# Designs tried in a protein design run: designed miniproteins, single chains, continued (2). Part 8

Each design is a single chain, and the fold is of that chain. pLDDT is the mean over its residues in the fold that is shown.

## One batch from the design tools (miniprotein)

Design m4262
Fold by ESMFold2-Fast:
Structure m4262 (fold): chain A 82 residues (1-82)
Amino acid sequence: SPAPEEKRAERRARLREELAALGYPEPVQEALIAAWENAADSEAGARRVAAAALAAGVITPEEAEAIIAGDTERLAALLAER
């Protein structure tokens, strides 16, 4: 089985491709990916990054919940529905 880091890399690559396909510029892609990666490391870190991104107007409250939950598939679906 792949190491957890390899699984994170696969999910990060998929999310990056989906965000790029939606036309998000690289800084926005990196902010959302960083928020998701912080969610994977700790819930407290995830909440902090999600709150900062929400305050900056980069994400919605529903997207913030998906980031905190580490649900990259839901995050991608929510971004696609914008």
Scores: mean pLDDT 68

Design m4263
Fold by ESMFold2-Fast:
Structure m4263 (fold): chain A 71 residues (1-71)
Amino acid sequence: MEIYEEIVRYLEEVTRYLKQGDLEKAREALERAKKLFEENKEELKKNLSVEKYVGLQLRIIGAELDIELAE
């Protein structure tokens, strides 16, 4: 599922930018991941297992926390 892969890619970019100390780019990558998740929420819920869907939600929460702790 392309949308799932795109969201995961943005979440990986958050981790990469945090390692580089680029908080602005980390926030931008997170906002892109969140936007794709919210805009495609029904499709993701339909096509992903419960484990993968909940896993995306937890990864987004974790990325938000990582950015907040890096401030």
Scores: mean pLDDT 85

Design m4264
Fold by ESMFold2-Fast:
Structure m4264 (fold): chain A 73 residues (1-73)
Amino acid sequence: GAEALKARAVAAGRAAAEAAAAGDLLAAIGHILRAIGDALDAGLVAGKDPAEVLADPAVQAALAAATAARKAV
């Protein structure tokens, strides 16, 4: 379901930030890609535009963490 994919995207964004902080940049990149993919899939499953799902504060927090991890690479 869409909520499960959204929760997974949030968890992946957090995991990306933690991996980057630990210096595991390959794991951080993997988690960044998973966070983005799961967020987009959540939008598609919910029948909403992916941009509307990405506007959700929890999803945005996960993507901000993933973006910070990517900036550390």
Scores: mean pLDDT 68

Design m4265
Fold by ESMFold2-Fast:
Structure m4265 (fold): chain A 65 residues (1-65)
Amino acid sequence: MSKEEIEKRLEELEKRGVALALRNPEVAQEIGKLLQEAKKLMEEGKYEEALKKIDEAERLIEEHE
């Protein structure tokens, strides 16, 4: 997966996480933490670890949408 694809996934999941905050603030907060960790890993060049955090966030979003 390219850096651009990872950044696009981060943006989409961040928007979906914000939408969840009105219904489930605890899950939205957890999603936010995972996405922030993924951003930090991206800055460090750790793309595989960043993708794992993104996948965890996406799973939580899909489970609670």
Scores: mean pLDDT 81

Design m4267
Fold by ESMFold2-Fast:
Structure m4267 (fold): chain A 70 residues (1-70)
Amino acid sequence: SLDEYKEEVIEKLKRAMERIKNSDLPEEVKEKIIEIIEKTIEKLKQAKTREEMDNILSEAEREIVRIVTS
């Protein structure tokens, strides 16, 4: 179901946040990535379709890439 997929994706993002917190990345980079992930989780909670969720995740990935390559 959509709700089961949503919960799985949110759980994976929470685990990703913990890995970022424990990484050796610069603190400023960690803070920016964590903010993106937190905003992404909130958007996913409001998503009504699988396509909307995939679009939210793709945008988050693009934002993170921009931060780490700037």
Scores: mean pLDDT 87

Design m4268
Fold by ESMFold2-Fast:
Structure m4268 (fold): chain A 87 residues (1-87)
Amino acid sequence: AEEAIELARRAAELAESDPERAAELDAEAAERIRRLYEEGRLEEAARAVLAAGEAAAELLRRRGDEEGAEAARELARALAEKLLEEA
């Protein structure tokens, strides 16, 4: 979980200065979350999804996309709930 959370956070920090690297880090975070799911580490996958969603929401909010920020949080929460239902 911690590696995926750190990757998502770093992606959000780099999104304005290095959007290509930010996209790579987001893809790596998603891959780490998928691996946690495949390993049955559903609570850790849920935590990583929530952290990634919050990082994305903060980035969208800073860019003035408040609707996108809310959608990102809602999507992350729904996905985390689904993961926890399988746990």
Scores: mean pLDDT 78

Design m4269
Fold by ESMFold2-Fast:
Structure m4269 (fold): chain A 55 residues (1-55)
Amino acid sequence: SKEDLETLKEIVEETSKFGPINFEEAVKGLEETEKSKFTKEQLEELKAHIESLAK
């Protein structure tokens, strides 16, 4: 779970180098079961991370 979140954050960060990315884009491919691996707090952390990459 925590490692999965870190992996997602790394993928988002790498992808953002090639263009802007948003939270909905980052999570659209996650299945319901994959989303359930993340707590609401972890998803909020991912959203904040994506927002921090946008200047």
Scores: mean pLDDT 67

Design m4270
Fold by ESMFold2-Fast:
Structure m4270 (fold): chain A 71 residues (1-71)
Amino acid sequence: EEALKKAEERKKKVLEEFEKKKEELGKKAKKAEEEGNSKELEEIREEFIKKAEEVGDKLREIEEEKKKALA
């Protein structure tokens, strides 16, 4: 159970960081749209995609840890 609890805590932190990043990028994107800065919008989209991939990889790793702890 301790290993599962630690995995859940890590998952929560990863998701919290991702939500904060989404809010940050969303604010930047809204400002860039209002300013007509298409280059900055492209950079923001690329950063979001990269972050989403990193989060996906971390979540997959945590799921494997949880699965091994249950086995």
Scores: mean pLDDT 81

Design m4271
Fold by ESMFold2-Fast:
Structure m4271 (fold): chain A 68 residues (1-68)
Amino acid sequence: AAEAEALLAQAREALEAGDRERAAEYATKAVEIAKRSPSGAMDAIAEAVAILEEGGLTEVAAALDDSV
C-alpha cells in the first residue's frame, strides 16, 4: 500500500540522517500497516529488513522478519 511505501521511504531518509531509532520506528510501522494487506505484506517486510540490515540494525531487522 502507498502508506507502507511512504513509511519505508521515511525509514531510508532517517538512516541517511543517521537516526537509527527513527528508521526502526518507521520500518516497524510500515510492516504493521502492510500486514493489513496480505498481498503486500511480504514485499514490505523484505524491504524493511533490507533497509535496517543496510543501516546495521540487524536485531530489529530479524525481529520484523520473524513477525510474519
Scores: mean pLDDT 75

Design m4273
Fold by ESMFold2-Fast:
Structure m4273 (fold): chain A 111 residues (1-111)
Amino acid sequence: MSQEFIEKVRQAVAEGFLLQGKPELAEKFAKSSLEEILEYLKEILIKEGADAEELEKILEESKKLLEEGKPLEAVQTFVTGVAEMYGLGPSKEKVEEWRARLEKKLEEALK
């Protein structure tokens, strides 16, 4: 059951990269664990100038949630933390809309 959920989340992330015209990243993420996906996203963001120390803190919290069997909360924690770093968090309305979209995307991936 949880393995099927993790596989659906990987597939949803991979499809997101395919829609952005990045098929090599889509193939990589389709075969990666959620932990590997989060680690790779952290590395991409650091290369684009994000704060490495803050990203490491966010990633550690997300990895802890993955170990607790909470993959949805782990993904939400990572992406919410990143959004706040880029100043997307000051609008509660935008954060709530973005969370609703992420939840819907994950729910659709579970179908």
Scores: mean pLDDT 65

Design m4274
Fold by ESMFold2-Fast:
Structure m4274 (fold): chain A 66 residues (1-66)
Amino acid sequence: SEADKLIEKGENALKQGKFDEAIRYYEKALEIDPNNARAWALLGVAYFHKGDEQKADEAFAKANAA
């Protein structure tokens, strides 16, 4: 799916330490599939690496609810 392709691009950005780029890809994936648990979890990981603990926790909570 288009959402899966965006998640893959986000994962590639995350592996390169490009956290802002990864966040943008995951946000776009979530616009297409708002209940995608994997995209929420990976968004949480990216925010955690940026030091944004609040946004990381919010994203992880949404991943657990999806």
Scores: mean pLDDT 88

Design m4275
Fold by ESMFold2-Fast:
Structure m4275 (fold): chain A 68 residues (1-68)
Amino acid sequence: SEEEIKEFFEKLKEVLEYIKKNPNLPKEEIEKMFEELRKFVKEKLDEETQKELFELLDKLKEDILKEQ
């Protein structure tokens, strides 16, 4: 639903802000945070939306890990 998509982006924003504020955060912890976001997507959203959001999460995680 639109509410669950909104909740996902709110959680994503919080994760991204946390990572930005904590430059010493281990890669393992960043991976765990993204895994929790993936779990939310799997449990709350339809298969078509899951595919799009998984691709978004993969791209964001790759970009973040390149900057670390």
Scores: mean pLDDT 83

Design m4276
Fold by ESMFold2-Fast:
Structure m4276 (fold): chain A 81 residues (1-81)
Amino acid sequence: MTETLEVKATEPGLHVAEKTLAPGDTLVVKVTAEREAHVEISAGGEVVADEVLPAGATLEHTITNTSSVPVKVVVGVFVPA
């Protein structure tokens, strides 16, 4: 199954979203940065993406759980003041 997790970075501060993926599930992470933002995506405690987005940019990252156990995905978006 394919699921989508969307984060919009419009305000200063740290924005965090989490999703647990069952075995065989795919997650599309979409981050829209209306301001400059630092995006970190981790899956199962491992960092899979770490990027700085300029204002007006969009990031799409696809994660598939190929393991036999659930995997926790954490998306952190930091917008400086």
Scores: mean pLDDT 82

Design m4277
Fold by ESMFold2-Fast:
Structure m4277 (fold): chain A 68 residues (1-68)
Amino acid sequence: MEIKIIVLDEETFRLETSEDATLVFEDGSKVEIKGSITLSRLELLNMKVIFKSGEVVDPTKEAEVIYV
């Protein structure tokens, strides 16, 4: 499964996933995404991505990073 982080500015990031996923934040809140979501720097650094397969991914370690 593929994860991309697009750096829009120093505080704004777009997370893109090849498949539907659930984002889990440090406070335990969950957001379901269909392909993409815009996140703040703090949200991105303190979250994990869970795919429908049950695979858990840390996007800060495993995502392709793209600067615009």
Scores: mean pLDDT 80

Design m4278
Fold by ESMFold2-Fast:
Structure m4278 (fold): chain A 116 residues (1-116)
Amino acid sequence: MKVKLTVPKQTQTVEAEVEMPAGERRTVDFTATFDVKAEGQSPKGAKVEMTFTAVVEEEGLPRRTTTQTATGIVDENGKATATASVTFENRAPGPARLRVTLTAEPKEDQEAEILE
């Protein structure tokens, strides 16, 4: 069954600074939870799409941005949770300090199908 979801404008952001050896690659899981409502009914079981953006800043190198989408299912408390695995690497020829900004945003006011 398709329902109109009201997803308030929400953003979750995590910023970290890490020191990494040359050529090191790390993967971290970023979990985000957002409030969801449905008109005239419970949003429980609705599928909500979220966009995860990773921004990596490293001295002397261009800013790098990676985006991916993940889907959460709304629970009985009206919350959708999704997890994205984010990979970043030190591209400098030696040890470097990287600033990594992870941002998760749900699609606002989307129409979604409730899973049975």
Scores: mean pLDDT 75

Design m4279
Fold by ESMFold2-Fast:
Structure m4279 (fold): chain A 55 residues (1-55)
Amino acid sequence: MADEVAKRVLELIERGESLRDAALKAATEGLKKGASPEDVSRGVQRAVEEWERRR
């Protein structure tokens, strides 16, 4: 679940979403799919770390 959330955040950023909007959308989608809040938090953090690594 965390990896799926992370992947979705990065996909949305690549499509032109801001980091904030991408994280919000991916978190909302994850929760609707039954991801735990902890998995969503870890996924968003992983995506932020990966995005910072690419800068």
Scores: mean pLDDT 79

Design m4280
Fold by ESMFold2-Fast:
Structure m4280 (fold): chain A 84 residues (1-84)
Amino acid sequence: MAEERRRKLEELLEAIDNNDYEKVIQTLKELGREDYAEELERIVKEMEEAKKNNDPVSYMAAEIDRIGLLYEIKREAERELERL
């Protein structure tokens, strides 16, 4: 149903804008985007591990990856909303 998918895409975009990564991951799974959800989960875990290990280089690399992934997800969601 197009209305349900539209609502989920709007929730996804709002979660990204709010930096609510847990909600982003959950909404991606609900949209059937397990690939993106798993990738974001790995990046978030890498950032947590780098912080615990006091490794600023690994932390920065993971942060750049997160920014790039979220940008890709946002653009794809916006394009899908335009076509709905």
Scores: mean pLDDT 85

Design m4281
Fold by ESMFold2-Fast:
Structure m4281 (fold): chain A 99 residues (1-99)
Amino acid sequence: MKEELKEVRDFLEKLGITFPEDPEEALKQAEYFFDLMDKDKNGKITKEELKAFLESMGVKLTDEEIDRILKALDRDGNGYITKEEFLRALAELLGIELP
């Protein structure tokens, strides 16, 4: 698949983040993770919110590294990650089919 999605997966594994094998539980965990990052509760994660979240976890990334993650998750190319885009990208990374 896309190199960017592999980079996101490797990054999540490096942070010690593991999703359940059960698709339903994996989706619930992904939704929880999105809601944790979406501080403004507008259903969108901006580059700044993603960067701030990663920094809060002790992860320092350059703007270029953040842009690569954003592009991997932002399938519509609209400059932010919607909950639908986030769940879709993670489902693709984990080999989970969404209904």
Scores: mean pLDDT 66

Design m4282
Fold by ESMFold2-Fast:
Structure m4282 (fold): chain A 71 residues (1-71)
Amino acid sequence: SLEEAKKKAEEAARLAKEGKKLIAKGTREDILRGIGLILRAIGLLEELNLQGYNELAAEAAKEGGLNFTPA
C-alpha cells in the first residue's frame, strides 16, 4: 500500500542519514556500522523501486544523501 511504502521510504532516509553520520566519525567500528545502515537503506529503496514507488524512492534517497551523481 502507499502508506506502507511511505513508511519504508522514511525508514530508508533515516538509515541513510544515520549511516552517513557514523562514517563521518571516521573510526573503523563506526564506518563498518555506517556502511551496514546504508546497505539496509539501499535495500529498502530497491524494494520501493521494484514495487513501482520510484518517486518515493528518489525522494528518500535525496533526503538520505544517497544521490548518485555519475562522475
Scores: mean pLDDT 84

Design m4283
Fold by ESMFold2-Fast:
Structure m4283 (fold): chain A 94 residues (1-94)
Amino acid sequence: DYIKLAEQFKAAGEEYKAEGDNVSAAVAYLRAGEYYFKAGKYEEAIEMYKKAIELAPNAKVLNAKAYENMAKAYEKLGKKEKAAEYRAKAEELA
């Protein structure tokens, strides 16, 4: 169940954040977003990717992946302009 996995990683991210481990929190939120995306929950996926970027703004590899995944999610939502914007952000970090 992809939704249940997403919720478990989201909860783990909230726990890491509460402990001040922002890097582990960012990784957990990225994984939560990936499972929300697999479940077809594109808006929730984008929310998780944004949380990951906010918690680890200097983690270039993680942020490149988060931006690329956000572009894919926006594309699924028919938001082509936002998809292009986040794809460009991912390319800048590559």
Scores: mean pLDDT 90

Design m4284
Fold by ESMFold2-Fast:
Structure m4284 (fold): chain A 62 residues (1-62)
Amino acid sequence: SSMEKELFEQVKKQALEKGLSEELAEGAAKGFVTLVFDLGLSAEQAEAAVEKGTGVKLDVEV
């Protein structure tokens, strides 16, 4: 229901669709929301960071 939850679910879904395990997909989603909501990065910056760490291309809507 919050934007943080919606972004978390978007990242997790996309990571799973790209072939990451449940554990890695959840880690990617948690990392993404931490970068955006705790560290104040833009969604594009957080996408780039997760893509660099996981090799998975993300396309999330804020």
Scores: mean pLDDT 83

Design m4285
Fold by ESMFold2-Fast:
Structure m4285 (fold): chain A 87 residues (1-87)
Amino acid sequence: SLEEAKKLLDELVEAVRKGAPLEEIQELQKKLNELLSELSLEELDELAEYALEKEKEARAAGNFELEASIATVLLAIAVERTIKRKE
């Protein structure tokens, strides 16, 4: 669900901010990517807007690692949206 995807994104943001182990960050990214396939196009658009706001916050704070992690999520959303539009 969109709510679960937003929660996983929040957990990913927090894990990166805390300097969590790479394994934990990768597991959260994997779970989030798996949920993207279950979202509608409208839900993917809403999640993208949510992620863009988090990216802006990371950039304003000078947290380049967090900005890059969120950019990876935005790319995954864009890929999934493209796949769904071809189906």
Scores: mean pLDDT 84

Design m4286
Fold by ESMFold2-Fast:
Structure m4286 (fold): chain A 100 residues (1-100)
Amino acid sequence: SKEEAEELIKKMKELIERLEKLIEEAEKLKPKASPEDQEQLEEAIEQLKKLKEELEKLIKELKENPTKENQEKAKKFIETTELFIERVEKLIEKVKKKVE
């Protein structure tokens, strides 16, 4: 439904804000980390940026064509993004405990 599409757009925008905050936190932490942890943080930053770009694309697609297919695609990508955010938050916490 149109209402469901609008809810998904709101959720994706909230995820973009969370991704941006994690990118900033990881980038600030990276110079203080060991070479191994720096590599993991760099990979995480790259993946977070790619997820942000895809969410922005999905928001645009869903605004233009709020089809059931696009809604299902958005739902699946939201779930995937949330799981990755949790993984990165744990990585950041692990690295912080070593350097802060």
Scores: mean pLDDT 89

Design m4287
Fold by ESMFold2-Fast:
Structure m4287 (fold): chain A 80 residues (1-80)
Amino acid sequence: MGRHLAYGRGFFAEGDYDKAIEHFEKALEEDPDSALAWRNLGKVYFEQGDYDKAIEYYKKALELNPNNETAKKNLEEVQK
């Protein structure tokens, strides 16, 4: 279950945002309630400059895990 999250993070670190999105979407196909996968998708869209999608996905991550400090900080960052 965690392999697509690991692959997505790897591609994100390399700047391959299309492959990062593909693997995070596959992680969500395996676990649609993965707050971590939603947060990582938000981060990819933030780096691409799609702030509306970044906010949407960070909010989804917080709905699933309200104590996710990283998602809270990411929301604060996109609102600047």
Scores: mean pLDDT 81

Design m4288
Fold by ESMFold2-Fast:
Structure m4288 (fold): chain A 81 residues (1-81)
Amino acid sequence: MMDEMELRLEIMIGLARIMLGVAKIIGDEELAKKLDEKIKELDKLYEEFREVKEEDEEKAKKIFEEAEKVFEEAVKIFKES
């Protein structure tokens, strides 16, 4: 389960980076800035997840749930463009 959550986090970050790439290609500086902030939040949550995944499974799950929420916010921002 932890390995699957880690892989899902990596996929979410990868997809967010693709969305940022699209924003940069189309020249939407405001969208790019908003997506960059969400990617920074996801990167921080990924680091926190990696630190606790072997020591505190419940804490790791909560960090993963927060990361899913941040990713959903990134998708919403991208769709509203």
Scores: mean pLDDT 85

Design m4289
Fold by ESMFold2-Fast:
Structure m4289 (fold): chain A 65 residues (1-65)
Amino acid sequence: GKATELARKLAEGKGTEEDIKELAKLIAEKGDAEYAEAVAESLRDAGAISEEQAKKLIEEAKKAL
């Protein structure tokens, strides 16, 4: 899905700030801030995104809610 595609771009170092915002919006559509934090932490722990990207993703998801 779109979320997986965006997460892959970020993991490859090709993701932009716009890709983080788009992924955050998709996460916000499925749940609340706790869900966004869980998804960002899961992606970070899996090595798909960096710690800084995870923080940015959580912040943008909270703004999209």
Scores: mean pLDDT 75

Design m4290
Fold by ESMFold2-Fast:
Structure m4290 (fold): chain A 88 residues (1-88)
Amino acid sequence: MKKEMEEEAEKFITELREVVDRLTKALLEADPSLAPLVEKIKELTEETIKRIRELAKKTKSLEEFRRKAGEVYGEFGREVAELLEAAK
């Protein structure tokens, strides 16, 4: 159970870090003045990772974990979209 939960959490974290790394590199290559936006995105990423890891510790079912982790991931996506819109 715990190992499966940790593996599922690492999958979410790996996907999240991959998406963020690609996005932040593209933003900085296009416009270095977006560094403050990149810092905010990185802060949100670390907060999201902490939330996912806590869910993996607290949930007893893989199904429940996936549902809750999906919600957290969705919230992260919305927050990043708002930051990108503000940076126009």
Scores: mean pLDDT 81

Design m4291
Fold by ESMFold2-Fast:
Structure m4291 (fold): chain A 64 residues (1-64)
Amino acid sequence: GTRLDVAKTKALLEGYELGKQGIFTEKLAEEIADEVLEEFGLPEEYRPQLVKAAIEGGKMGEKL
């Protein structure tokens, strides 16, 4: 996939792990997005997509 696709997958998986542990929050989703954005060298315009991916992961993790 593109760098953005890989970054979104990482954000989703990190959110998922926190959700599984019962500690997921929207603030942590933003922190995940900021870390992934920096790691992958993506422009800030992609931050909302990474936050969304982390939130989706967190919700999936909480379901388990």
Scores: mean pLDDT 86

Design m4292
Fold by ESMFold2-Fast:
Structure m4292 (fold): chain A 92 residues (1-92)
Amino acid sequence: DEEAILAAFRAAGFSDELIEKLRELAEANKPAIEVAKLFEEKGFEALAELARFLAKHLNAKASEVLELLEQMVLGRRDALNALTDEIRKLLS
């Protein structure tokens, strides 16, 4: 549900402008590095580094980063576990 996802992003501290720009990048099929730049501009340093990591090591798209963030804000632990496992594998 789109409204539930938007409410969850707002509850997590994302501005409506940030949510709109993230969706625009995903719809335009932009690379995850553009998400990293957006988070850096808005002062979300840790999220910018996460998006940069996903761009560099997984060749991720903005849509993939947005989907991961949507799962995270909805409290889906399976998405966080999958990300943690992939990072651990890459750092080994």
Scores: mean pLDDT 76

Design m4293
Fold by ESMFold2-Fast:
Structure m4293 (fold): chain A 101 residues (1-101)
Amino acid sequence: AALAQRKADLLDFIDATIEAIKKVIKNPEVQQKAIDELNRIKELAESATTPEQLDAARLGLAKAVSKAIKDNNLTQEEIDKLSEEIVKLYTARRAARAAAA
């Protein structure tokens, strides 16, 4: 089902974002707070049974990443590195799942 695929894609993106934050954000308090919020969003995505609930989780993810950038005062280079790590990790997760199918 389209919803199941969208949910799987969002979960891969959330997991990639958590891993990227661990690599880029070195302040332990900001890192832990961001990871805690992303895990809460992951739970919302996992329990989503409607497209609207999944869209709410996507919006929550975007807000959590924006807050982590702001709270850590990330430079443009660090923001670029975070984006690069997210894309790299997400692409790897998607490729691994496709290879398993």
Scores: mean pLDDT 83

Design m4294
Fold by ESMFold2-Fast:
Structure m4294 (fold): chain A 98 residues (1-98)
Amino acid sequence: SKKELLEGLVETMKKLLDLAQEVLGLPEEEVEKLKKELDENKEDVEKLLEIIDEMEELIERSTEKLIKENPEKAKEYQLEKDILLSLLAMVKSLLKKI
């Protein structure tokens, strides 16, 4: 049960990275690095929480870059960022219950 929940949350985090890469243009190398860190720390709740903080920082940096390149789309990118960060906050809350 607890192990299956952790595995499900790690897979959800990977899907959120893929979605963020598609919609906010996260660098492939940084996404693959974070996915590797998730795989290496699947049973370490404290480390998974640190990886969420790294994902949040990457999403913020990538969104800022996109807004600079396409300022006319700033509102759209900001909304997509806010949704992704809200989903990560939900994953973080579930991890803290484990």
Scores: mean pLDDT 89

Design m4295
Fold by ESMFold2-Fast:
Structure m4295 (fold): chain A 63 residues (1-63)
Amino acid sequence: MKSLEEARAALVAGDYERAVQLAEKAIKENPDNPEAYRLLATAYERMGRVEEAEKYRAKADSL
């Protein structure tokens, strides 16, 4: 999915806020995709938002 690919590219570029927006869009397109939740968790972790990162990591692992 293009949104997931763009989210990954934003994450690699260090644009964590953009990565969050694109990962959220990917989740809306396919809410059962654990990769989108893992991208969200990684982006939040790199922004220092540990609680959100753990929440989305747990969600990905439960799928």
Scores: mean pLDDT 82

Design m4296
Fold by ESMFold2-Fast:
Structure m4296 (fold): chain A 78 residues (1-78)
Amino acid sequence: SSLEERARRALEEIEREVRELVEKQDLSEEDKKRVIEESTRAARTALTHHKETLDEEVIERIREASLRLAETLIAELK
């Protein structure tokens, strides 16, 4: 369905942005992996919960929340 395709594309883009953010950090490979996995899981859960209402605004808010979570986890590791 178009909603499933939208959710998949949104998740792939969020995963890419989270990886780009985390890879630039001075963290161990284990910590980088944990941050990416936790942030990606949060994004996937949110996209699933909002699947029926996935417009650009909802996707952008999920993206922002996932990046903020990654930044918070990074800060806690430093």
Scores: mean pLDDT 84

